# Designed miniproteins, single chains: the designs that were tried, part 23

Each design is a single chain, and the fold is of that chain. pLDDT is the mean over its residues in the fold that is shown.

## One batch from the design tools (miniprotein)

Design m775
Fold by ESMFold2-Fast:
Structure m775 (fold): chain A 87 residues (1-87)
Amino acid sequence: MGEKAAELLVEGGVKAVEGAPREEIVEGFAEALRLAGMEEEEVEKFRRIAEDPGPPTEEDRELSKKILERLAKIEEILKKLYEEYLA
């Protein structure tokens, strides 16, 4: 699960560098968060905020915290994969 989420984040980053449309980049990150175990409702909130960001709300701050927690888990998985591959 986490490895697939990490793969999608890397693909999303590559697409962003290659000039892919914003919608494709947002969808890639949404899929990564979903695979990282984020609830579907929170993933949908992320998509809406990324597509039409208004002033930050308390819900936006709580969602950001959850996203950061999921990203930290993905980062740990990526670090472990990198270390195991080089060992």
Scores: mean pLDDT 66

Design m776
Fold by ESMFold2-Fast:
Structure m776 (fold): chain A 93 residues (1-93)
Amino acid sequence: DLLEELRELIEEIKEAEKNPEDRENALRLTAAKLRIIGLLLDFALETIKKLGLDEEEKKELFEKVAEIGKLLLEDGEKGLEAFKELIKEVEEK
């Protein structure tokens, strides 16, 4: 479940941010953020394939996914809600 994986990564980020001076936590933060980016990219690519999106629709999807990624990294809870809405939109097609 992609939403559960993202929730776990947001929780890991939250925990690591409690002690930002710890080098181990800094590495954990970087790894978790990179995993979020990878998961979002995989979601975008699978959505393109599943829906047969054209070039303009691909650009719009990548822009939405990039904005959600930024939001996940800045405010995990709001990012998760935005991503949940995007999943719902994709599933309703």
Scores: mean pLDDT 82

Design m777
Fold by ESMFold2-Fast:
Structure m777 (fold): chain A 98 residues (1-98)
Amino acid sequence: MESEKLKEKAIELLEKAAVSKPEEAEKLIAEASELAQKIGELKDEESAKEVLEAQFEASIKRAEVISKSKEEFEKMLKEMLANTSDPKMRAKIEELLK
């Protein structure tokens, strides 16, 4: 399906964003978000979920890279936890906060 190609591209962009410099990471995340929105419009719930999970993993890695202190990183993780309802994603953040 077209949504599968969009998913693969979105995940690739998010993986690149996780290890990129701030300006490049912002552009890659924005492009991946646009692709995720298109997947949602195609009603491919499984592909949309996979992109959301990849975005979450990339966000955690990005927060680690951009945080200037352990306290700042923990604050970012707590904000992500507050905005996440998925049990698997919540469990990953809780493990990192220990």
Scores: mean pLDDT 76

Design m778
Fold by ESMFold2-Fast:
Structure m778 (fold): chain A 68 residues (1-68)
Amino acid sequence: MELSREEILEETERRARELLELAEGAPPGKQAVARHFVEEIREAVEEGKLSLEQVREAVETLRAMIAA
């Protein structure tokens, strides 16, 4: 299935919000890392430099780090 840029941005924002909500329960250092990388992911997606698959991979990596 083909995803529009708008759909990729919507999916990215949904995953970013879920990650930041998870990070609220984590120590301040992990919260700072989550916020920093979420902003980098958003910028890369807006610039068209990051695919949805790469977004999913990055978010899952960060989620594993926060939930450890």
Scores: mean pLDDT 78

Design m779
Fold by ESMFold2-Fast:
Structure m779 (fold): chain A 79 residues (1-79)
Amino acid sequence: SEVEELIKQAAEAGRAGDLEKATEYFFKAVKLAKESEKDTPELKTLATLLGLSVEELRKLSDEELYEKTKKVVERFSID
């Protein structure tokens, strides 16, 4: 899926040390998953990775989502 491809790109950017690109790709993946009216497996997985419920994730503004995504990427990129 497009969401899975974006997550893969985020992981690759994170491993390369490009935290800005990792954040951008992960943010795009979550935003795309949120466009579904149904609680997809992808959306549930992304909510878990962000430490949120699906309901909480759906209520986040784009700015709040970007900030939480940044923190997750930072956490996974720190050795």
Scores: mean pLDDT 79

Design m780
Fold by ESMFold2-Fast:
Structure m780 (fold): chain A 82 residues (1-82)
Amino acid sequence: ERGVEAAREAGEYVVKNAKDLIGKASGGLALIAAGVGKVTKDPEEAARLALKALENGLKDPKLTEGGREALREGLKIVEEGA
């Protein structure tokens, strides 16, 4: 269950900060929101999707430093839950 909780926390962190981050943000954050939005039934798949979306967001060169820091914290939460 750790991975599920971590994925939800990372997703909620991204969604909670999404309005501020999207005002500054790249398509990477939209991809993360889409990945988290698919997190419903399968907790293992949910964790994998959230992690992959976070990693893709971190690779976006247009993302602000604040956005990258938020993604790093989200990734850390997911990894600590695994």
Scores: mean pLDDT 50

Design m781
Fold by ESMFold2-Fast:
Structure m781 (fold): chain A 130 residues (1-130)
Amino acid sequence: MEEAIRKAEEMVEKIKEAAKKRGLKVLAVDIRESELGVGIGVVLEPSATVEQLREMLEEAGLEVVFEASGSTMEVVVGLKRVGESWVVAILARIREDVDAEEAAETLAETGMFMAEGLARAERLLRERLE
């Protein structure tokens, strides 16, 4: 677990560097322990594209496994195995029709963002390991 947390922190820094390279503002960052290993949530400004979120995950060394759209945000999820644990990274852009700062604060505070992404990643892992 400690090694997975350390690797997740390294991946967060790579994601931040990838965002900076693209001139994108990071609005929120969250790191959470899960039964799968470690979850990472990163919320980006509305000017970020889904394609850029995918590229940023790949640059951080994660495999992009799915995309999802909600009423307030669009999400791209990446996975990486670290020993017996998984690092799940969830990158979200806030939709431009929503107040970005308010939406980012709400998503960071509720934890629903991470829970939905982790549940979806678990289903995909079960399918791929079958």
Scores: mean pLDDT 75

Design m782
Fold by ESMFold2-Fast:
Structure m782 (fold): chain A 96 residues (1-96)
Amino acid sequence: SDEETERAKIRALAEALKSEDPEIVERAARNLGALAEAHPAIVEELLDEILPPLVEALKHEDPRVVEAARAALEAIRAAVTDPALRARIDAALAAV
């Protein structure tokens, strides 16, 4: 199903964020931001799987990775309707 395909895609991008290649991490963060805009409900559902690797990407030594991760978190924050989940994203963005 389309929804299962999008869940699989989001999970694959969350794993790609753990790559040692900064270009792969930057691309994965950008794609997650785009998916948050296109499929906000699925991204909110999978937030526990995507948030930890995005927070780690904010600590990356490559500023392009940090910028991509920050933009992705801002897009996800806009997509999330639960105030408690939004507060978790705000805390992550404020920490780095």
Scores: mean pLDDT 86

Design m783
Fold by ESMFold2-Fast:
Structure m783 (fold): chain A 59 residues (1-59)
Amino acid sequence: GPERVEIDLGDEDVTFTAERPTLLTATSGDHRTELRLEKGETVTLSVVDGRPVFSSPRF
């Protein structure tokens, strides 16, 4: 299966690049979101309205 990575977000944006197929979970407070990344994909995580949000998400 894919690698699993969890990132707890604070006030700053976080940029993540997947070195292998990855299931990325982002959390902020009690809110959680997940995104599947392919090898070499880059995503920026930010908090919008108290919720974790991916910039340029792939579905």
Scores: mean pLDDT 78

Design m784
Fold by ESMFold2-Fast:
Structure m784 (fold): chain A 79 residues (1-79)
Amino acid sequence: MELPSAEEIREGLRKAVEATRAYLAAHPGDPEALALARRAVEEAREAARLLAALGLPEAARAAEEAAEELAALLAEALA
């Protein structure tokens, strides 16, 4: 199986962040929406670790940036 390109990974992460932002905005205070956002942060952080281990530093950086953005969205939704 072929690994996705760093560009494909970056675009996928951008779409995931935007989808999470839209979902949280549409479902304020929804525990399920908050749980999905928490899972998204955890998955993005794990993806960053795996991409770094695979020797894909640019993709790993994109995943780490996505995790930070998702964590900020979650913190904003909890405020």
Scores: mean pLDDT 80

Design m785
Fold by ESMFold2-Fast:
Structure m785 (fold): chain A 100 residues (1-100)
Amino acid sequence: MFQLSEEEKEELIKKAEEELSPEATELLKRLIDHVSKNKVSLSTLKLALLTMLQEYAKKLGVDGSPYLREARARLAEAKSIREMFEIAIETLKRIEEEAK
């Protein structure tokens, strides 16, 4: 079973709080909590992350297409749940910088 340790969860949440808006951080915290409590396949997590990124980009009025294409490629090569969340944080940061 692919799961996040408590230490990995705390590190991801800290990174999100440092890099992202409170709104984007809350979206990420909800997914981290869900993955920590439920059996989630890597493919299910990839889909959930891509959906979250797409919806958030639309909410901010950003053309997410280039960021989502890059995120999809990176997520396809990701080997751990931690790496997938790190990719999501980096992608959210780029979307928020584009919106400014």
Scores: mean pLDDT 82

Design m786
Fold by ESMFold2-Fast:
Structure m786 (fold): chain A 72 residues (1-72)
Amino acid sequence: SMKEEYEKDLKDIEEARKVLERQRKAFESTDLSPEAKAYFDRLFESEERAIRNALATLYEKYGDKEKAEKAK
């Protein structure tokens, strides 16, 4: 059903966010140069933005306009 597809897609995006957060924490524990830290911070911010955009698109696809606007 569309509801089951929505719940699965939402879970997949939530799991991707958790993976990204674990990766960020792993890099924070690494003794990196300031330049390397700045690079990875920008990379993780870009990936977090992609996840937010995916959430907004998912909410719009399933008709939840309020959640879509909040996800942006």
Scores: mean pLDDT 82

Design m787
Fold by ESMFold2-Fast:
Structure m787 (fold): chain A 70 residues (1-70)
Amino acid sequence: HMSLKERIDELIKRIREAIAQTTDPQKRADLENALKHLEEVKKEMEENPDYDETLAQLHLIAAEATLGVT
């Protein structure tokens, strides 16, 4: 199964695709906010080997909810 970092990378890709396809300004704003937070988490994971995995997982779940994935 994919690592947490790989899951975040795939979700970033999916959110970028969703942003490109959405016509709803509010949904676009929500997706852009989720993307920003996931990119910040990814940067923290790359720069800090002792990153907070629980916090990373919470951001992943929030982004999945915004995208509409269950």
Scores: mean pLDDT 78

Design m788
Fold by ESMFold2-Fast:
Structure m788 (fold): chain A 81 residues (1-81)
Amino acid sequence: MEQLVQQLVREAAEELSKEPGVDPEAARLLAAAALARALGHDDGADAVLEHLERTYGLDPELAERVRRLTEEAARRIREAL
């Protein structure tokens, strides 16, 4: 289980880092938010997303795209577990 979760988070971070305007550190935080969302920790996921958007100064369009990608990553993690 632990190895599978770590692999899914790494894969999510790699895919998120391909989005223009998302650096590897931001992608890792988004992957963590996706895992929190997949596990039902919505408040934790929202807190990470708010921190990331504020820290990196994402424009509203990019912020909306990364939130959508994070939700899709969360769905994939949930389905794989």
Scores: mean pLDDT 78

Design m789
Fold by ESMFold2-Fast:
Formats: sequence, structure tokens, C-alpha cells
Structure m789 (fold): chain A 81 residues (1-81)
Amino acid sequence: PLSEEQRQQAEELARQLLVALRNGDLATAEEHLAQFLALVPPDDPLVQGLIELLEGFLPDLPAAQRPFAQAMIARLRAYAA
């Protein structure tokens, strides 16, 4: 299991990922996703948490960023499988 410090780091990476997506900074969003996946095992509940967070955030994203966010959700689902 992740330590409390690692959980807080993963939550911060998720938050930064959402900010980058909203701003259209897709390269930064990809970097934060890569860091999250390096930290969080595929069977950890935080993976499902990030999927739910991204799905809930889709309506707040500019239309141009939604396909990229949907691709991230698909990659997270594949990672968790």
C-alpha cells in the first residue's frame, strides 16, 4: 500500500493534471499522468479515483481538450485491468 505521503503526492499530481488539461497544456498533463502511473500501482483505488475525477471534469474542459482527456481515461482503464 502507498504511504500517506505517497497518497498526498498522487492527489497533488491528479490536481496538477486537471489544471494542465483545463489550460490546454497537454504535454504537462501527460508528464503528470506519467508521474502518477509511476507512483500508483494498477490495482490501487487511486487509479479508479483519477478515472472518476477525469470523467466528472469532462464537462468543465474546453471542447478541444476533451478527446485527450477521454484518451487518458481509456489508458487508465487499460492500466487498471
Scores: mean pLDDT 85

Design m790
Fold by ESMFold2-Fast:
Structure m790 (fold): chain A 115 residues (1-115)
Amino acid sequence: SLSFEEVKSLIKNALDGSIAEIRRLAEELAHTDPEAADILRKMVEELEEMQKKIEAAKTPEEMVTLLDQVQELISKSSAEVIDLLTDEGEREKVARFLRVFNGVLEFLKDLVRKT
């Protein structure tokens, strides 16, 4: 089985990738929907704050709580973005990202519970 530190490394990598994708989406939307882009930039700031807490986490229980908070943050902010988007292609792109990322977070929570 993976150690807590190994699972923590996987979580950090998943968050780094998600933050990079959200930044990319914000840049893409900045010219077509600046309000949606601003929400995504705020989401990046809040996720970077969560990364600091995740780095400091010492127990599996603390880590599961932090991952739950990440899921709530992403779900709420992305629902706000989706509501603002009028382009079907951009809505589908955001929805796909959310589905994949939520699945990754659920998998990571299961790994944490097994440490």
Scores: mean pLDDT 87

Design m791
Fold by ESMFold2-Fast:
Structure m791 (fold): chain A 73 residues (1-73)
Amino acid sequence: GPPKVTRLVGLMLRIMGIGVQAELQGDEGTLALAQEALDRILRAIRDGASDDDVIRLAEEELARIDARVAALA
């Protein structure tokens, strides 16, 4: 429903924002992780995964990216 769509869009926008920042900083590794995360999320949507499964995947991918960014700080 609309709240789940809003949450998923928010998670994807956060991943995209991290990717853009990584590109501007020359962090090719974080950029690659962000691109792979978005591709995986879009593939899950295309393959007919449920909203809950796609949100969970997006949360897991964002957590992995956040952990890498924190480790480089």
Scores: mean pLDDT 87

Design m792
Fold by ESMFold2-Fast:
Structure m792 (fold): chain A 74 residues (1-74)
Amino acid sequence: MSKEELLEQLRKLREEAEENRKRALEEGNHQAALMYESAIRTLERAIADETASVEELEEAKDKAEAGMAAGELA
């Protein structure tokens, strides 16, 4: 996967995490909201880092996906 394709996937995950966080807050699920917020922060840092390697971006994606999955279970 190219770095550009990976960055686009991270941006899409960030948008999904933001919508999920908003929904969790509206439902009063503070634990889920914190998990999604953690995922958003991970993705934003990776996207903003112009020096990040493909491996670092893949690690950020995996970490964010794990955080989002934890939010879904909360």
Scores: mean pLDDT 83

Design m793
Fold by ESMFold2-Fast:
Structure m793 (fold): chain A 105 residues (1-105)
Amino acid sequence: SVSDYLAMRKSVPAFPDLLDLPEDLRQLISSGTELGISVGLVAQIFASKGLDLHDPKIQEAVLAIGEYLASLPSDEERAKLLEELEKMSEEELLKLAEEIKAKKA
């Protein structure tokens, strides 16, 4: 829901202290930018699935999906994407990241 999404956004400033993050992701998430907030939300979902945020492949996927989330025009669309990401497997998340990267190229 949008209410759950807004509550998660308010928690993002705490994510660098709660998640095992590489320094580059920690800096980005701590920036307070829309990109940093979106990357933080995606990183939390990946971490909740036991995915290693220190793996370069996982980092690339988090950044690609986070950039896409930040580009969405409304909180309703961002909330919907986050709900879909929570339901996805590791393979589905990595495939989505590759599809997003391909559309950018």
Scores: mean pLDDT 85

Design m794
Fold by ESMFold2-Fast:
Structure m794 (fold): chain A 80 residues (1-80)
Amino acid sequence: SPVAELEALADAMLEGLRRLLEHYVKENNPDAKEVFERQKELLLRYLRDRAAALGVSPEETDRLIARFEKRAEEIEKEVL
């Protein structure tokens, strides 16, 4: 289903965000948090646009976005 495909895409994006943040932290890059936040916002916009294009309901879209934001916050707390 479109919802299941978006959930799988969101999970892959979250894994990418974790790896991005881990890479910048390992390099002692002072912009690690800023780069993470910027990439997170780009992915959130992409997910909203993709959900709309696939005809996913506003309720399911809001659920997907809320889950993504919560998991991104967890990644930031675990890695930073």
Scores: mean pLDDT 89

Design m795
Fold by ESMFold2-Fast:
Structure m795 (fold): chain A 103 residues (1-103)
Amino acid sequence: MSLEELKKEAEEAYEKGLKAWKEKKYVEAAYYLGEAAGIYEVLYEATKDPEIRKKLLEVEVEIGILQIVAAIKFSEEERKKILEAYREGYERGRARAEEAIAA
């Protein structure tokens, strides 16, 4: 898989996360934002491209906002589900990017 295809997958994950966020599907939003963050982080580690770092920071800002909103609006149990979805997405994104770069 090319680095450009991997960048496109990160953008698609980010867009899915933002769409879920607008639809108030916070667990789904956290998962996709996590996936985008994981892919961009591995891409930045491999390339040191400042444009990729900028994209990673944009995703991290959205995650920060999501965590603040979750702290205000949701129970501790629901916040744990949101955090777990982010972790699952992040680990999935990292694994996918690492496999693609190793090929």
Scores: mean pLDDT 86

Design m796
Fold by ESMFold2-Fast:
Structure m796 (fold): chain A 92 residues (1-92)
Amino acid sequence: EVKKLVEDLRKMLESLKNNEKPPEDVRPVLKELHEMIMEALKKNPEITQEEIDEGIELLLKGLEKLEKDPEKLKKLMELLEKFIAAKRAAEA
């Protein structure tokens, strides 16, 4: 479970760095997060590709620590789901 979740998060972050679509095997909440991040980046062209790449690399390094703490990883996913739900509700 934890290993698969870390793998899904890593795949999503790598697809963001490469400006690609999220992988088909990634869970729906991460696909929706990917779309929201891509839209936010599109609306903020002042954010450079170098800054995006640096940010994603820092997040990928953070995943190594989260893989060792399953409780924090679970809390992160719960927060992401709540954030996405709240943002969708605000846009309705």
Scores: mean pLDDT 74

Design m797
Fold by ESMFold2-Fast:
Structure m797 (fold): chain A 91 residues (1-91)
Amino acid sequence: MAFAERLEAEVAAHPDASEREKLELALRLAEEEGDELTVAALRTVLESGLPGEEVARLFQPAALAGYESGDLAAAVAEVERLAAELIAAAR
């Protein structure tokens, strides 16, 4: 099942979950699927406290370039670098 479908099902199973608990569920599902880009984004939100939309905006150009060029490994490396910088700056 696609990540989005799994996340929707888990959120529906836990309607009383907090926003933080929903983010933690999404992170676990992304880790299970090996979606390194989504894992880096969700970990940045959880560890930095930045809004998810802000993190997505910062990561989207690198992720999109990776999908368009087929160089997903380079996109993952760039997103991981940005994640480390954002987390360090927030601490």
Scores: mean pLDDT 71

Design m798
Fold by ESMFold2-Fast:
Structure m798 (fold): chain A 90 residues (1-90)
Amino acid sequence: MPSASELLQLRANGDFDTYLAHSRELTERLIKLARELGEKIGATDEADKAVDYLRQSLAYEERGDFSSARKYTAKAVGLVLRMIGLEIDQ
């Protein structure tokens, strides 16, 4: 009788590990982009908020709360897109 953990493993343990590895890599790249963009356009407070949201998203993913993770990723992406829009207008 498979437990919840066994069902996760049955769906491929490597898939979840790969997912978390890619999520960490993408999160680190977005953090770097947000910081560099914020410094370039003078929006460091917005960059710091985006970084905080990205870190919170990763923490939720590590807990298996993908719904909360997605909400924080969306908030971070929204801030980065606003910062990119500001750069284009300059």
Scores: mean pLDDT 71

Design m799
Fold by ESMFold2-Fast:
Structure m799 (fold): chain A 94 residues (1-94)
Amino acid sequence: NPISPKQRDDIHRIISNKMIDVMTSMTSDQRQIVYQTMMQISDIIDTPGVTYSQINDNINTVYNDTNSQMDPTYQSSFNQSFNSGIDSGNQIYS
């Protein structure tokens, strides 16, 4: 079943907050990578008729691509924040 507008807003907020928090400790180059990832995730969430399961699957693809581009110094923090965001979403919507 497609997500509701409220569920879409909540998912955007959960993921954005986790990503913004991790970005505060990063260099400009690393922040740009995370920002591009957030934009791709936003597009996935805003897809008409998307289900939460489809969002979760598509976001995992974007996550893997981003992780491969991250400097090892920041990979751990990014992974922790991303996984925390997904876990929070799953608790509410899965």
Scores: mean pLDDT 77

Design m800
Fold by ESMFold2-Fast:
Formats: structure tokens, sequence, C-alpha cells
Structure m800 (fold): chain A 77 residues (1-77)
């Protein structure tokens, strides 16, 4: 059903986001260039999430978590 497809897509997106956050955390370089690249990649993921239905709580939570990570990276600049 369409509902099952949407649920699977949301679960996959959540897993992809968590894997991306882990990769960003593991790639912590203290160089300005590395931090700027990580921020740009996270901002791209947020833009993709914003293209979804932002009224969905799981999408809102994912965006907020990514924005918090971006803020932490920007504080290192």
Amino acid sequence: SKEEEIKKLREKLKEDIKEFEKNVKESVGDTKESLEEQIELLETIIEELKSLDTSVESVQIAIEELEKEIKKLKEKL
C-alpha cells in the first residue's frame, strides 16, 4: 500500500540521516575547510527534508537535530 511505501521511505531517510550524522562526527577535522564542507552537506540534507511534508513530526525532529549539529560545527569556526 501507499502508506507502507511512505513508512519505508521515512524509515530509510531516518537511517540515512543517522548514518550521515555518524560520518560527520567521525570525520571531525578542526580545519576550517573540513568544517565548512560538513556544514554544507548537512544543509543539503535539511533542504531535502524541507521538500517533504514538514507537518510530519519525524521530519521536524530530523531537521532540528541536523540544525543543532550545524550550530555545533559553526561554533568551531
Scores: mean pLDDT 70

Design m801
Fold by ESMFold2-Fast:
Structure m801 (fold): chain A 64 residues (1-64)
Amino acid sequence: GIEERIAAGEAALAALPRVSPELRAAFLDALKQARDAYAAGDLEAAHRHLEVAERHLVRAMTEP
């Protein structure tokens, strides 16, 4: 579910040996927006923000 995806994203970021400050900030901001939307019951917005966070994470994995 959404909570598992947020936790998986946090774990994946923690496993990276380096990541640009800009990508880290963008990823964490998107995760916060996903968590806030989920807490508000807006599952559609939570999914959109998770997709944004996951895109930032993929970029961080390819651009150290």
Scores: mean pLDDT 83

Design m802
Fold by ESMFold2-Fast:
Formats: C-alpha cells, structure tokens, sequence
Structure m802 (fold): chain A 92 residues (1-92)
C-alpha cells in the first residue's frame, strides 16, 4: 500500500534532507531509498544516496556497506568513494 511517487520528486526530497541535516527528514529519505532499492536493487546511484543518508544519520557501518556496493557496480563512483572514506574515518 505504498503510494508510487515519481523518482524525480522523491530525489528532490532526499537532496533536501541531505542539505538540512535533519534526522527526521534523513530517516524519511532512507525509507524512500529502501523502496527504490526494492525496484532497482543494483542501481549504484541509489546505493550512493542511501550511503550519504546513513553517513548523516551516524550509521557508519551501513554507510560503508552501501558505498562498497555502489563501487562494486560502478568502480568510478567518486561520491561513493568519498562516503566510504568519511565513514571509515568516523569509526576510527
């Protein structure tokens, strides 16, 4: 019973959450990305966005896993590499 929203509108909300650093908006963005991954489980862009959300939420292990997944699919993903480095630094 999840209403199908256009990906472009959901992407806008995700980027707004990332810019606000609001934990409630970040959790909403994470739920949107979970639904996107049900439809496209091997999309490196979705894994990268969810890794960014996890990083902002302080969920560093989850951020690492999603960033590594994005890099497995697209090794040239500089954003995923940056997230991986930041999350690792936070765990040290």
Amino acid sequence: DTRPEPRSEEARLIYEALNSDDPELLEQAKKILDEWLKKAPNDPGIHTLRARIYLKLGKYEEAIRDAEKALEINPGNLTALQILREARKKLE
Scores: mean pLDDT 80

Design m803
Fold by ESMFold2-Fast:
Structure m803 (fold): chain A 90 residues (1-90)
Amino acid sequence: AEELRARARELFAKALEARAAGDLEAAVEHLREALLLEIEALVEAGELSEEAGEALKKGVEEAARLAREGRFEEARRVLEEAGREAERLM
């Protein structure tokens, strides 16, 4: 879990750096990878069920797709909805 979280933190930093450089595609990809690793770490730590983790991963993939199209508000809503579904599955 800690190793996955450390890697997620590195990817979050890379996402912010890519965003600052105007590389939106790289920023979205690094953020997607970071969120997926964080979800995996939470499942491994027993803080999320496998079903909740799957729901969140699906939400992250859809949000990344929308963000690549510049649909940031829709991406945020998808993540919020995935979070609520994950709470229901816990």
Scores: mean pLDDT 80

Design m804
Fold by ESMFold2-Fast:
Structure m804 (fold): chain A 68 residues (1-68)
Amino acid sequence: SVRDEFIQKLMEEKHMSREQAERYWELLVEQIRDALKRQGMSDEEINALTPEEILELYRQMVEEAKAG
């Protein structure tokens, strides 16, 4: 549901097609996966993450970056 809500928001607010919105989500996920790999998380563990967990981890990374 979180993924679908995010995709719908991109389609409505940014006038993206469903395909474009799905690609945007995939790129976001890839960036988060790369960051988690650098922190020592395994591919298996990363692949087990839900869309909600991925977004939460992204928020945490942004917060840490702001803190310096």
Scores: mean pLDDT 78

Design m805
Fold by ESMFold2-Fast:
Structure m805 (fold): chain A 57 residues (1-57)
Amino acid sequence: SSARKRLEEEIEREIEESLRLMVVGIARAQRRSEEEIARLEAMELEEQLEYIRKELE
């Protein structure tokens, strides 16, 4: 694989981790239960993005 592809994969992983942390942070700020936070953390990337958009509109 090319160095560019490795860099793109690393950037994608960092973006996914950042989005996950944002979701957890928002949910904790809203004082959601640990079960709800775990569910939100386990959501697919697209669902996490929609959650963030809805909460930050």
Scores: mean pLDDT 79

Design m806
Fold by ESMFold2-Fast:
Structure m806 (fold): chain A 98 residues (1-98)
Amino acid sequence: GPAEMDQEEALKYIKETILKTYKDVVTDEELEEIFERLEKAVELEPELPVIVVKLAKEYGEHLILPILSRAIHLVLVEKKKKEEVEKALREAIEKGKA
């Protein structure tokens, strides 16, 4: 099967993919705020980066920022756990919300 991505590799993939995909669209200040929120979300749900990468690879890397932003909100604001987060993200993407 495919090699499983660890949390550190997933975090690196997210940061690098956002920088490549949203170059000159998102400000450095906005990126720093997103990454700070991501670090706080990872403290509550360590598997969050792996879920985001999995969905970005499945649905398209151009969706990584809306997927990430919604995932962070689900963990930090709605206090959802990994299984509920993945389900909610899939439903949001399929309904065209991400």
Scores: mean pLDDT 81

Design m807
Fold by ESMFold2-Fast:
Structure m807 (fold): chain A 65 residues (1-65)
Amino acid sequence: SAEAGLEQAKRLAELAAAGAAAGDEVTRANIIAGMLEASETLKSDPALAEGGEYLEEVARRIAAA
C-alpha cells in the first residue's frame, strides 16, 4: 500500500540521515546522491510518488546540514 511504502521510506530516510551525520563528507555526498536517485525512480510511478517526494525532502535537509 502507499502508506506502507511511505513508512518504509521514512525508516530508510532515518537510517540514511544517521549514516550521513556519522560519516565523512564523501559518505554524506554518496548518501544524498543515492537518496535522490531512489526518489526519481519512485516518482516515475504515480502510486509511489509520495515516498519519492519524502526521500527528496530528507536528502535536501541532509545537504543543508
Scores: mean pLDDT 80

Design m808
Fold by ESMFold2-Fast:
Structure m808 (fold): chain A 87 residues (1-87)
Amino acid sequence: MEEALKEAEEIAKTLKSKTAAELLIASSKVQLKLAESIEDEKKKEEVIKKLLEITREAAEALNKNPELAEELAKKGLPLAKELLAKA
């Protein structure tokens, strides 16, 4: 968990949009908390690996259009923070 969160935070540092970086971190925390509930260690490891792959691909896509990423992140960040607070 801690290592996966650090990896997500490093990925977020590559983002040109600060708000998109905050959204990526909040979303990653929600997804990792959900993955932590998986009792099968192999399944948990595979899910975490896949989530980090998706996170990296998302960061690359967001960096292709930082202005649009900022707009989308402003809409998504409140929901991600709400979901994180409930998790």
Scores: mean pLDDT 80

